# Designs tried in a protein design run: designed miniproteins, single chains, continued (4). Part 102

Each design is a single chain, and the fold is of that chain. pLDDT is the mean over its residues in the fold that is shown.

## One batch from the design tools (miniprotein)

Design m15757
Fold by ESMFold2-Fast:
Structure m15757 (fold): chain A 69 residues (1-69)
Amino acid sequence: GSSMKEEKKKELEERLKRAEESARRNGLYDQEVAELLKKAREAIEKGDLEEAEKLLNEFQRRGVELLLS
């Protein structure tokens, strides 16, 4: 491991926390959002930082689409 990988992990953990807070605040915390955030958490835990980032980006995109629907 490297300090850069640890920094990326902390960044993604912070993004996940903000995503969960945002979903609750905007009433977007449904079963699909919960599954997406759960998968992101599992990806962070197993060190798959690329997958975690992809899942968090998908959450952001889905949240925007839900607000526009």
Scores: mean pLDDT 75

Design m15758
Fold by ESMFold2-Fast:
Structure m15758 (fold): chain A 56 residues (1-56)
Amino acid sequence: SAALEAQIAALDEEHRRRAQAILNDTSLSPMEKAIELLREVADWQDRVLALRQQAA
């Protein structure tokens, strides 16, 4: 549905902002950034899955 597509687009935009914040964090080493990015991808996918299940 158009509503579901809009909600997924909003989650995608939030994911981009969170990923950019991690990449720009000067307190994190390259390895810590990699770990945080993997966690962010997992969280993003969980949110998308939950949203799709609510729309079913």
Scores: mean pLDDT 87

Design m15759
Fold by ESMFold2-Fast:
Structure m15759 (fold): chain A 60 residues (1-60)
Amino acid sequence: KVLEIVEEILGVKPVKEDDSIWKLGGDFNKLSRLVDRLKKEFGIYIPLSDIGKIHTVKEL
């Protein structure tokens, strides 16, 4: 489910848990949208200040 949201927001697939978000074409704008979607769907809270510290999809 989380992988599907990452694929949707980044516009790439397949996405695997060990993939680097930044190498998949992630930027601040896309990651802020991804974080918003994760909060709405799963109640996952990630501060925008921590976005740059997220390296792989599994860290979401």
Scores: mean pLDDT 73

Design m15760
Fold by ESMFold2-Fast:
Structure m15760 (fold): chain A 62 residues (1-62)
Amino acid sequence: SMEEELRREMEETAREMGEVMKATIDVKYAKTEEEKEEAEKRLEEEVEELNEEGKEVDELVA
């Protein structure tokens, strides 16, 4: 059902939000320049995934 699909997409969005928060923490507390660069790249990737999930939720509720 649409309701079950929406729930799954919202759960995915919550998971992606958690990954963005984790990546943000990793960037802020990186101890070396190399760790910071790697964490910044992961943050960028996680933000892109969150944006894709947000669009999927918007399409389901429209």
Scores: mean pLDDT 78

Design m15761
Fold by ESMFold2-Fast:
Structure m15761 (fold): chain A 66 residues (1-66)
Amino acid sequence: SMEEKAKELLKELEKLAEELGKAAAEGSKEEAEKLAERALEAARKLKEVDPERGEALLAAIEDVME
């Protein structure tokens, strides 16, 4: 179902957020950039199945990336 798909994508985004936090704390710019790109891809996929949550997360990630 779309609900199960959204749950899977949200878990992926949570994992990426934790990894991004670690990369930022360690000062790993290249790692942080790769994780941010993966988060954007996951947020775009989430928007296809849960437009409201996906759009909010996509906008938040884009704002952080400038």
Scores: mean pLDDT 78

Design m15762
Fold by ESMFold2-Fast:
Structure m15762 (fold): chain A 64 residues (1-64)
Amino acid sequence: MWDEVHELLGKANEGTAEEALEHTRKAADIAREALKDNPGAATHFEGLLTTLGLGSKALHEKKK
């Protein structure tokens, strides 16, 4: 499951800004479902939110 999240985040770095947003959103949706089934995954979900915050910065730096 977390492998799927990491794969989607990896793909976000390889596409356009719009594709990056879509892949990040899908990863967040998977993490949210995981949190629903296992509240102990909250730490991983927080990590995903941090990665989402860094996503725009990484995309800006990559295109720079």
Scores: mean pLDDT 61

Design m15763
Fold by ESMFold2-Fast:
Structure m15763 (fold): chain A 94 residues (1-94)
Amino acid sequence: MPIDENRVLESFALMALELAKKAIKKGDKKGAIDGLELAKKIVEKLDLEEEEKKEILELLEEAKKAVEEGDFEKAIKLIEEAAKRLVEAVDKRV
């Protein structure tokens, strides 16, 4: 069943998002962008509903743009929303 693979990929994506948040808090824009790009690649490999996957990827792209613009508060909020939607989307595939 693809469920176990999705749970493993979910864990890696959540870890990448947490590393991106920590990089933002340290002022490391490159580390934050690298973490977001890694999370996007992992999310693209997940077996999710098409609309849920698109929404999560759009949130991650907006977070990357916020980091590039120096809006760290917005970037963190977008990362937290993406993480929440990722968990909910994986749970729907049980």
Scores: mean pLDDT 83

Design m15764
Fold by ESMFold2-Fast:
Structure m15764 (fold): chain A 73 residues (1-73)
Amino acid sequence: SKAAEVKALDSKQRRERQRQAFLLLSQAKKALEEGNFAEADALVQQVLDIYADDPSMQALIQRLYARLRARYA
């Protein structure tokens, strides 16, 4: 059915976004560990841009990043 095909494509797209976001967030964490807050902020902004169509995911990422960043400040 069309519904099953759309759901399969959405699942693949979500996995690809998650992979890209994970790599960028891993780089952002390393930047925070090195004291490079400007680079970490820029990397997290790239993750937010990947999720530009998902406000709930953007809010989650911003909340988690704010807590993580505060631990290194």
Scores: mean pLDDT 82

Design m15765
Fold by ESMFold2-Fast:
Structure m15765 (fold): chain A 56 residues (1-56)
Amino acid sequence: SPEAQQQIEELREEIRAIQEEMRELIAAGKLTPEQIAEATARMNALHEEIKAILEE
């Protein structure tokens, strides 16, 4: 559905934003292992949401 496609696009944009945030923190030397683990968990959750929508 158009609504499902829009949701998937929004989730993909959120993943991209997290990746950019992590990249900036790495470049500044401010990223901690805890922040990496948290960002990874957030991105995994978003990927699972996309998968659930695609399996509907």
Scores: mean pLDDT 83

Design m15766
Fold by ESMFold2-Fast:
Structure m15766 (fold): chain A 87 residues (1-87)
Amino acid sequence: MLEEQLKQLLEDIEGLKKLLESTPVEDLDPEVLEQLLKQLEGTKKLLEELKKVAPEELHPLIEELLEKIEELEELIKKKLEEIEKLK
């Protein structure tokens, strides 16, 4: 169950990254992007705590999730900067 939930979260994060990468910056709402960054920071903190108590077998998946969240955060920050430059 936990492993399946973590794998689903990984798919969701990768899907969101692809969606953001393919969406024109003028079609993105900066308020929504800022809210998403806050949610990702919360999720990242929760995954760090989960890694401390999770079985070692799940540690690689949690580490991959943390890496993908970092990549998504950087992408969102880049999109926010691009939106700022358009105004």
Scores: mean pLDDT 83

Design m15767
Fold by ESMFold2-Fast:
Structure m15767 (fold): chain A 68 residues (1-68)
Amino acid sequence: SLEDAQRNGLAAAEAGAAGDSAAASTAGYHMYKLGTGQAREYGYLAAKAGRAGDSKAAAEYGLLAYQA
Protein backbone atom coordinates (compact mmCIF):
# COMPACT_ATOMS: atom_id res chain seq x y z
CA SER A 1 0.00 0.00 0.00
CA LEU A 2 1.02 3.67 -0.31
CA GLU A 3 1.11 3.92 3.50
CA ASP A 4 3.48 0.93 3.68
CA ALA A 5 5.58 2.51 0.92
CA GLN A 6 5.79 5.84 2.81
CA ARG A 7 6.75 4.00 6.02
CA ASN A 8 9.64 2.31 4.17
CA GLY A 9 10.73 5.67 2.70
CA LEU A 10 10.94 7.13 6.20
CA ALA A 11 12.76 4.00 7.44
CA ALA A 12 15.36 4.41 4.65
CA ALA A 13 15.85 8.08 5.64
CA GLU A 14 16.28 7.20 9.34
CA ALA A 15 18.65 4.28 8.69
CA GLY A 16 20.71 6.36 6.25
CA ALA A 17 20.94 9.25 8.73
CA ALA A 18 22.19 6.76 11.37
CA GLY A 19 24.88 5.52 8.93
CA ASP A 20 23.23 2.10 8.45
CA SER A 21 23.57 1.83 4.67
CA ALA A 22 22.47 -1.84 4.62
CA ALA A 23 19.19 -1.09 6.44
CA ALA A 24 18.67 1.99 4.25
CA SER A 25 19.13 -0.16 1.12
CA THR A 26 16.59 -2.73 2.34
CA ALA A 27 13.98 -0.08 3.22
CA GLY A 28 14.57 1.73 -0.10
CA TYR A 29 14.05 -1.52 -2.00
CA HIS A 30 10.74 -2.12 -0.17
CA MET A 31 9.70 1.43 -1.06
CA TYR A 32 10.62 0.68 -4.71
CA LYS A 33 8.46 -2.50 -4.65
CA LEU A 34 5.43 -0.88 -2.96
CA GLY A 35 5.55 2.67 -4.32
CA THR A 36 4.36 4.24 -7.55
CA GLY A 37 5.61 7.07 -9.74
CA GLN A 38 8.14 9.41 -8.15
CA ALA A 39 8.09 7.66 -4.74
CA ARG A 40 9.03 4.37 -6.46
CA GLU A 41 11.92 6.06 -8.30
CA TYR A 42 13.29 7.67 -5.12
CA GLY A 43 12.97 4.30 -3.32
CA TYR A 44 15.10 2.72 -6.05
CA LEU A 45 17.73 5.48 -5.74
CA ALA A 46 17.79 5.09 -1.93
CA ALA A 47 18.32 1.32 -2.29
CA LYS A 48 21.11 1.85 -4.86
CA ALA A 49 22.87 4.46 -2.69
CA GLY A 50 22.56 2.28 0.42
CA ARG A 51 23.98 -0.73 -1.40
CA ALA A 52 26.95 1.43 -2.49
CA GLY A 53 27.55 2.42 1.17
CA ASP A 54 26.45 6.05 0.58
CA SER A 55 24.30 6.41 3.70
CA LYS A 56 23.95 10.20 3.24
CA ALA A 57 22.51 9.87 -0.28
CA ALA A 58 20.32 6.95 0.88
CA ALA A 59 18.89 9.15 3.67
CA GLU A 60 18.20 12.02 1.24
CA TYR A 61 16.45 9.80 -1.33
CA GLY A 62 14.52 8.00 1.43
CA LEU A 63 13.17 11.33 2.67
CA LEU A 64 12.24 12.35 -0.91
CA ALA A 65 10.41 9.02 -1.35
CA TYR A 66 8.52 9.59 1.91
CA GLN A 67 7.54 13.14 0.81
CA ALA A 68 6.42 12.09 -2.68
Scores: mean pLDDT 83

Design m15768
Fold by ESMFold2-Fast:
Structure m15768 (fold): chain A 60 residues (1-60)
Amino acid sequence: MDSELEQIQREIGRKLALMGELFELKLQGTLTREKALALAKKYGVSESVAMEMLDGILSG
């Protein structure tokens, strides 16, 4: 059984993994919204959070 804290920790880990992949794609010059959404689904991150991360990465 997963505690609320354990679920939050898993979500943080998934978000960090997604951020790393998005940053790698940015460095390659191949980062798109469609790829970000596909990776969000792969890592179990919500589309809203993934779009916030994408915006931060693309504007930085």
Scores: mean pLDDT 79

Design m15769
Fold by ESMFold2-Fast:
Structure m15769 (fold): chain A 84 residues (1-84)
Amino acid sequence: MEYLEEGKKLLGEGKYEEAVKKFEKAIKEDPNNAEAYFNLGVALMKLGKYDEAIKAFEKALEINPNFELAKKGIEAAKGLKETD
């Protein structure tokens, strides 16, 4: 999926807001794409939007209950939120 790969590239380049837009487009194209929701959560964490990141990771886990990285993402986002 082009938008998902473009978003991952932007995420790697530190362009987090642009990455979010690409992952949102990937989700619009395929609303059941757990990987797109997971990567959206990662980008939101990089922007300090921990509550939004948790929701994105929870959605990824609802689509794929065996998504271990999404479970770890929820734990990491909650931990970072607690250090404020």
Scores: mean pLDDT 84

Design m15771
Fold by ESMFold2-Fast:
Structure m15771 (fold): chain A 80 residues (1-80)
Amino acid sequence: MEEIFKNLEEAKKTVIKEIKKIAPDTELEKEAIKKVEELFEETKKEIEELIKNNDKEKLEELIEKFNYEMVKIVEELKKA
């Protein structure tokens, strides 16, 4: 279970590094990082509830959605 949170945190770190490469020292960087941090905290809270309820199927769907939303943040930043 700790491994799920570790994997999400590594994904967050990777995305933040990409954001910093695309728009270093800009307001867009700050906004994109904020979106990533907010998504991570929200997803972490939802994961904790799903673990407590032993809902493995929804947990897998939530992780997939998290990865998809992270990619969207990066792609939108590239278009800005």
Scores: mean pLDDT 80

Design m15772
Fold by ESMFold2-Fast:
Structure m15772 (fold): chain A 55 residues (1-55)
Amino acid sequence: SDAELQRLYDEAMALLDSLDLSEEKKEKLRANLDRLYQAGDAVGLRVAVRDLSEL
């Protein structure tokens, strides 16, 4: 659903912003999250949330 897609995107972005990474790495990861969101890829966003939560 669009609401679930938005929730996953927001969660992934919040996780990314909380990480101690360089701004260059954060920018590249944000661009990837934006691409997944624009593609409607909820599975990809769930994987991204998991990966970011494990960092």
Scores: mean pLDDT 86

Design m15773
Fold by ESMFold2-Fast:
Structure m15773 (fold): chain A 67 residues (1-67)
Amino acid sequence: KKEEAKQEAVDIAVLNGVPREVAEKAVEAGLELLEKGESPEEVIEKLVELGISRDTALQIVHILEEA
């Protein structure tokens, strides 16, 4: 469940042109922030700060919210 959502989010980021290592770190950071109770909007901004495009960050956060 959680691992499947992480893998899906990583794969989508990679398909959108993010290097796999960056995608893996961004997805882990996003999931950790969501688990700590950060809002989806705040998590998106943190992923953008990590070099992820806003559109890709939105897709990542949406997948992780459904996990």
Scores: mean pLDDT 81

Design m15774
Fold by ESMFold2-Fast:
Order: sequence, then structure tokens, then C-alpha cells
Structure m15774 (fold): chain A 96 residues (1-96)
Amino acid sequence: MPIDEKEVNRALALMHMALGKKFFERGDYEAAVEAYELAVKADPENAEAWLNLGEAYFALGDYERAIEAYRKALALDPTNERARANLAKAEAALAA
């Protein structure tokens, strides 16, 4: 079978997510955003990548972009309690 481009893109997204997580853990939230943006570009259907992108935007105080990312995560996975809780926090922070 030829290499499945969707599988390659999914693997690429996971690599960018792993890199973004390392940046996030060291407090480099701008680098985490860049890595997670590459993850969602590689696999826009990955709900966890959108959730991680939203968390990185929230850490930067960019609540509007955090809300957009969390809404995308919930559109892909409506059962994600972490995305729902984080969306509520971002909306409350933006409204304050």
C-alpha cells in the first residue's frame, strides 16, 4: 500500500504536540503556540491539538484565541470535559 498521507499528517501532528507540550511545561508559551499551530495545520481533526493550542493561548492571556481553539476542540469532541471547563474559564476571563 502507498503511504497514507492522512496517517503521515496525523503522526506529524503528534510530533508537534509533543514538542508544544515540552515548551508549555518549561513556560515558553509562545513557542508552545507555534508548535500547536503546526499540529492543528497537520491534523485539523485532532481535538486534543486544538485543546492544547487553546491552553497555550490562555497561558499567554490571549483569551479570544483560546475560546476559538476550545470551541473547535468541542466541535470535534463534544464529550471533552477539559475543553468545556477551559472554555468556561476563558469566557469568564474575557468577560472580567
Scores: mean pLDDT 87

Design m15775
Fold by ESMFold2-Fast:
Structure m15775 (fold): chain A 130 residues (1-130)
Amino acid sequence: SEAEQKAIELSQEGVKAFKEKKYEEAIKKYEEALELAPDSPLAPFFYYNIGLAYEEMGKYEKAIEYYEKALELAEPGLQPFLLLHIAQAYEKMGKYEKAIEYLRKALELAEEKDKPAIQKLIEQVEQKKK
């Protein structure tokens, strides 16, 4: 659709702004893309990129909000990835118990090949609680 094509163009402008560390501009471009194409298969990626921009700005609570929106719309194969980003944001906030909760959710949904890396992340965060 024309709306989806414009949303893709806005997304590319958002990527450029993000690369230039213009995070507020990047967020605005992705929000405009979501308004034009809220039901697009690309909507989870727009939410993810908004979350990533907020994380780069140190706004971890906002980052988690948008990663949760991405997670709600994400295909099963992408869910472990988004759960790891939520866990990382909680860790950066010093909320280690929440970080471990989301890492354990990621572990449950992950492919067998990826589980050892997630288990190691859980152990690393558990050490920070001591």
Scores: mean pLDDT 91

Design m15776
Fold by ESMFold2-Fast:
Structure m15776 (fold): chain A 87 residues (1-87)
Amino acid sequence: SHPTLEYFLKLLEEIKELVKEKKYEEALEKLEELKELLERTVPEELLPEIEELLKEIEEAIKEKDVEKALEAIEKLKEYLTEKLTSK
């Protein structure tokens, strides 16, 4: 599989900026794009944790809790970096 970690991190950064700008509808749209890409790309063993982290981000954005959303985005970034690197 082609490594798409850089692209996942780019989408997460875009979602983070939209959340900071309080563009919640656009942030949810980008999150859905990321979700579809992750579900098609990452190993199935990683999906339960990824789905939980994505749900945490989605719920925080829907509640307009910027701090919680940014924290959840960082958790997903750390998880993807750890699991998708060869270290």
Scores: mean pLDDT 83

Design m15777
Fold by ESMFold2-Fast:
Structure m15777 (fold): chain A 81 residues (1-81)
Amino acid sequence: SPIEELKELLEEIIRLAQEGRVEEALEKLREVYKLMKKHNFPQGLIDAVETTIKELEETTDEREKQRLAITSAQLLLKELE
């Protein structure tokens, strides 16, 4: 299901970011965005992911990138419960 695929991607994003693999986490967030748009998820969730992607692309501090990726993925997982 699209929801289960999103949950798996979000959990992977958290793991990658915790390991400092923030560029890989960003790529997985782009996959989340594409899946949400393809399956017509609520616009609020799509907008939240788009905002996180933009913030991660603009942020140069690695610790802030990790924090943003983890926090955003955790909040999205909670919304999918």
Scores: mean pLDDT 88

Design m15778
Fold by ESMFold2-Fast:
Structure m15778 (fold): chain A 99 residues (1-99)
Amino acid sequence: REEVLDFEVDVTFAIIQLTLAINDAKRGDYEGAIEGAEIALKTLDRIMERYGETPELQAAREYVEKALEAAKQGNFDEAIKNLEKARDHLVAWAERVRA
């Protein structure tokens, strides 16, 4: 169904954006990491609008927000950890919805 395709596209895009932000931060591209995290946040907001607010999606969004706060303070190790947690919660939600 078209709705299933939209779900897979949105989820895959958000996971890719979070992964790119993590990798950018690890290689010292802090501007790229911040931009990627902001795009991931917008994608999460779109997912929550379409599929509803769930504990996993709320946790993913909160961890992206914490990562952006840490990045603004120059704490990129903390930002990376929060982005990884956000990705883990998004993956957990997606696998539960697919089940």
Scores: mean pLDDT 84

Design m15779
Fold by ESMFold2-Fast:
Structure m15779 (fold): chain A 85 residues (1-85)
Amino acid sequence: MKVEIKIVAPNYFEITLEDGKKYEAKNLEELAKILEEKGGMDVNGKYKVTYEGEEFEGDSIIEALKKALTEKGIKEGAVITVEQL
């Protein structure tokens, strides 16, 4: 499953699921909960995050996202693609 996350602000994310439904999260914990409850994703599965032209992998969605955002920085208006492996 693939989802898109738009960084609206450093503490505000817009999530678009494969069915086109949109959800909002204020932090990575809310983001992971939405992906689990609405996206049907296992938050402790292996994930690949594509951000700013690079791929980042983690053993959870939060780990993969933290790697990407730490290395590239939080950029308003940027889009993150998340894929469960």
Scores: mean pLDDT 80

Design m15780
Fold by ESMFold2-Fast:
Structure m15780 (fold): chain A 75 residues (1-75)
Amino acid sequence: DEAFAKGILLFRLGRYDEAAKAYEEAIRLKPNFALAHYNLGLALKALKRYEEAAKAYEEAIRLNPNDAEARFELA
């Protein structure tokens, strides 16, 4: 997904607001994209939007219960 790939690049550049928007677009196109929900959580956490990050991680776990990284972020 181009929107997802763009999010990764923006996150690496420290452009967390733009990364979050790119991941939100990836989710809009594929709502069950567990990895996009997880990466949205990472971007929101970097922005110190912790409640929203937790919700994104919870959705990633709901879509992929074997996602150890999302479970670790909630612990």
Scores: mean pLDDT 84

Design m15781
Fold by ESMFold2-Fast:
Structure m15781 (fold): chain A 75 residues (1-75)
Amino acid sequence: DLLEELEKLEKEFLEEYKEKAEEIAKNKEITISEEFQKKSKELMEEMKKNENDLEKQLELAEELRKLLKEQIDTL
């Protein structure tokens, strides 16, 4: 069930994001790279183009999650 897998990914991402958000808030200085902004925008546009393709949505969501983790890890 691709929908169930997507929901699981979203839940895991939100839990991880909340934890990282607390770490980021503690550091007071957040710099989000232009590369991250560009890449995330590209992924979001691609997700919009493939809104009815659940398998593609899952792949793109996973890629976006990975990109966010990489960005946070460099802070």
Scores: mean pLDDT 68

Design m15782
Fold by ESMFold2-Fast:
Structure m15782 (fold): chain A 60 residues (1-60)
Amino acid sequence: TEEVARYLVEKLGLSEEDARRLAELLTRDGSAAGALLITRYGVPAEEAEEVVRLAEELGL
């Protein structure tokens, strides 16, 4: 979903390419996407959990 990718760019400062890849991963494996946000992008655990929950609420 473009909305999740936009959130990742605007709120977390990810590149458009990385945001798109993570948005796709969130639809396939939210746990892996959350772990990647923490380990690769340095996002705090609580923020990563919020992103995963937001993607689920958007019907992904």
Scores: mean pLDDT 76

Design m15783
Fold by ESMFold2-Fast:
Structure m15783 (fold): chain A 63 residues (1-63)
Amino acid sequence: GDAQASAAAGAAAGRATGSAAAVAMGYHEKFLLGSPLGGEGARAGAAGDAEAGAVKNEQAFRA
């Protein structure tokens, strides 16, 4: 069950990491901090997908 649990945890971590990355990018662009991160959904999704891909690669290693 570890591989499936890792995949689920990776998906959740990917989402969390994506959000954090979007916020971190907002810190560099001060105007984004004054408004909702208009691109947050797109950027968080892209970053989350990349992180989920990394988890998938680790799952393949453990599988």
Scores: mean pLDDT 51

Design m15784
Fold by ESMFold2-Fast:
Structure m15784 (fold): chain A 58 residues (1-58)
Amino acid sequence: NPYLDQGKGFLYRGKYEEAKEYFQRALRIDPDNEEARKLLAKALEKLGKYEEAKKVLS
């Protein structure tokens, strides 16, 4: 999943808004992707969006 790999790159560089966007795109292609869901939650936590992160994991 190219969006998952791109999202990881943004997350590694501290670009949390871009990482969030790419993990959301990854989940549109593969909604059951556990790794993408966990990484999206991590990006949301880094942005201070704790309620959104919790919703993604539930």
Scores: mean pLDDT 85

Design m15785
Fold by ESMFold2-Fast:
Structure m15785 (fold): chain A 55 residues (1-55)
Amino acid sequence: MSEKTKEAVEVLKYSIENNKVTKEQLEEIKKQIEEQYSGEEAEALIKALEEKLNE
């Protein structure tokens, strides 16, 4: 992943850990990821979000 993608993943994980993300915000974030990133990078970001939520 690019450096910017790694930073985005860390920011998203931090927000989820601190319960700052609602279900509605999560869906919007997924949409933004799909629009800003493509293919493997988008899939990696979405998977990281879902894994963090299921911890």
Scores: mean pLDDT 69

Design m15786
Fold by ESMFold2-Fast:
Structure m15786 (fold): chain A 58 residues (1-58)
Amino acid sequence: RTMTREEVIDTLTSLLEQLGFPQERVDAVRARLAAELPEVLDEEQMRRAELIAGFRER
């Protein structure tokens, strides 16, 4: 399925904040995601976003 870049960034940064990462790191990840991701993400781009954020569920 697809999501917007804004939705993915908000979701992943919220998860990082909940996991206790410092705001500086969260902001750096947000900036990197905004630079590297398209406006609308497919499943492959969503997986890439998770890797950029430094985690995967599996």
Scores: mean pLDDT 75

Design m15787
Fold by ESMFold2-Fast:
Structure m15787 (fold): chain A 66 residues (1-66)
Amino acid sequence: SSAEKRRRERLEEAARRVEELIEQLANTSDPAERSKLMQEIMDIARSEGLSFAEIFERILAIKRKG
């Protein structure tokens, strides 16, 4: 149970970081900056062993619950 809780906490942390990067991406028009932000999002997904879709679903779940 504690290991499962730690996994959930890591997933939520990754989702929050990606949400912040997505908000930055939405507020920038510079192609080079957009590319860097997209790469950071992909790097977070890769390091956590998550698909981009899973991270997106987690972000939406967090927003809907509070």
Scores: mean pLDDT 75

Design m15788
Fold by ESMFold2-Fast:
Structure m15788 (fold): chain A 80 residues (1-80)
Amino acid sequence: KESRIEVLEALVKEFEENKDYAGVAKAYLELGRIYMELGEYDKAIEYFKKAIDYSEKAGNTELVEEARKLLEEAQKRKEA
């Protein structure tokens, strides 16, 4: 799981260099999901917020909605 985080962090850097904002957003969504599974909700919230920002830059409304739903879920789990 740590290895998967390292791979996703490398992908974020690669996608940013290529200005592939949809790729960056998808990688941040996966990072957020991993931290959700680990119970690290503050980190998950941070990554989902980044995913929203890059999804908006990409003009991908479906990805924005997915990231917003995951952000809300992370916030609810943090409150529990």
Scores: mean pLDDT 86

Design m15789
Fold by ESMFold2-Fast:
Structure m15789 (fold): chain A 72 residues (1-72)
Amino acid sequence: MKELSLEERQFAVDYARHLLKELVEKGLLSEEEAKRLEELIEKMEENLDDNEKFLEIMEEMTRLIREALERA
């Protein structure tokens, strides 16, 4: 399975926050989708020490973003 360093996980959280802001500003996310992404980003930050859990949350976030963009 893919393993991320702590620095890479920190970067992923920061990037996810930036991406969420851009998608909301462009109107590509519904209010419901934006709230769900915020919750997932918070969970990623809480699980920085757990590579396996962090990756699971990233996969869910990626899936949600993909689905939202497909509807745009």
Scores: mean pLDDT 78

Design m15790
Fold by ESMFold2-Fast:
Structure m15790 (fold): chain A 80 residues (1-80)
Amino acid sequence: KKEEEEKEKKRRLGFDLEVYAALITMVEAVTGSKEEAEKVREKFIDELAEKYGLSPEQVEELRKMTPEELIKKARELIEK
């Protein structure tokens, strides 16, 4: 049951990452500012880290990813 819960949690993280990556892209498009998009990204990554108990290494990896890379990672988490 714990393995099933971990797989479900992983899929939910993937869905949240995909939504957040889309929102980051939307903020950049609407504001025309990468700085504003980065602020939103930092906030979303912190929220995901708290919600899903991400390790410092996972948080650092996500902080370095572009929205496109976040979408790819999200799809891997959902489909795997």
Scores: mean pLDDT 76

Design m15791
Fold by ESMFold2-Fast:
Structure m15791 (fold): chain A 64 residues (1-64)
Amino acid sequence: SSTEEEARRLTIQGAMAAQEGDIEKAEELRKRVRELGAEGEARAVELQIALAKGDWEKAKELAG
């Protein structure tokens, strides 16, 4: 569906923003992914944000 395609695109953009250290942008994209009902994809972006911040405890929780 168009919603699934949009969620996938936003998820990739969120992961890239986290990798670039743009945590504010990554969080905004995560929120948009969640609003589309893509909880798994939103969780994947949250994991990338945790990794970018060096928050290993949060990353461990999200990876489980």
Scores: mean pLDDT 86

Design m15792
Fold by ESMFold2-Fast:
Structure m15792 (fold): chain A 79 residues (1-79)
Amino acid sequence: MRVDPEELQLEIDEAMVRMALSVKRLEYLREGYDEAAVERAFERALELGERLIREEGASTLEAIKRALELMDEELAEAE
């Protein structure tokens, strides 16, 4: 297999964002938030995190922080 080092690093960074959001998703579900609302917020936050890494050159930490903020905002709208 031929792997582009830059693409591999982006995939690793995206995986870290997904893991952080997955932990937060479980936290919301445990607190009794609506499953459909949590899943929608998770998907939208993941898309933002991936965009920040791939298109804006954001650090993994910045992408995680912004994605978590979006997830919180989406769920606040559902209440």
Scores: mean pLDDT 80

Design m15793
Fold by ESMFold2-Fast:
Formats: sequence, C-alpha cells, structure tokens
Structure m15793 (fold): chain A 72 residues (1-72)
Amino acid sequence: MSIEELLREAVAGLRELAARARDPAVAAELRRLAEEVEEVLEKLKKGELSEEEAKKFLREVAARVAALVAAE
C-alpha cells in the first residue's frame, strides 16, 4: 500500500471513529485529526512533504488516537 493510500484510509478511519465516539469532545478531536491528515496528504501530493515525514506524522496520529480512545 502506498503512503498516499495509507493517509486516505487514515482519514476514513478517523471519521468512522468520530461517528462512533461516545464523547462529543473525543469525536471533535478525531475530526480535527482527520483534517490534519488531509492537509498532510495534499502536501504529499504537491511534493511539499517527503514519504518519511508523512510516515512519522501517521505514527504520531496513531498514538494520539490510542490516547483519545483510552480516555473515553
């Protein structure tokens, strides 16, 4: 799977998690993360970001999602 495909799947997954979140504040944070992932995807498409930078960002997003879900 390409990094671009991983970013698209991350956006979809974050939106699905937000829709299922019990806490509206957690849902709002997950939607914000989805928007940040979309911005990274657009920068990657424009060649303004490296694949390594995008992978690092995805790891950071995964850690934040785990913390948000655990706090719910």
Scores: mean pLDDT 82

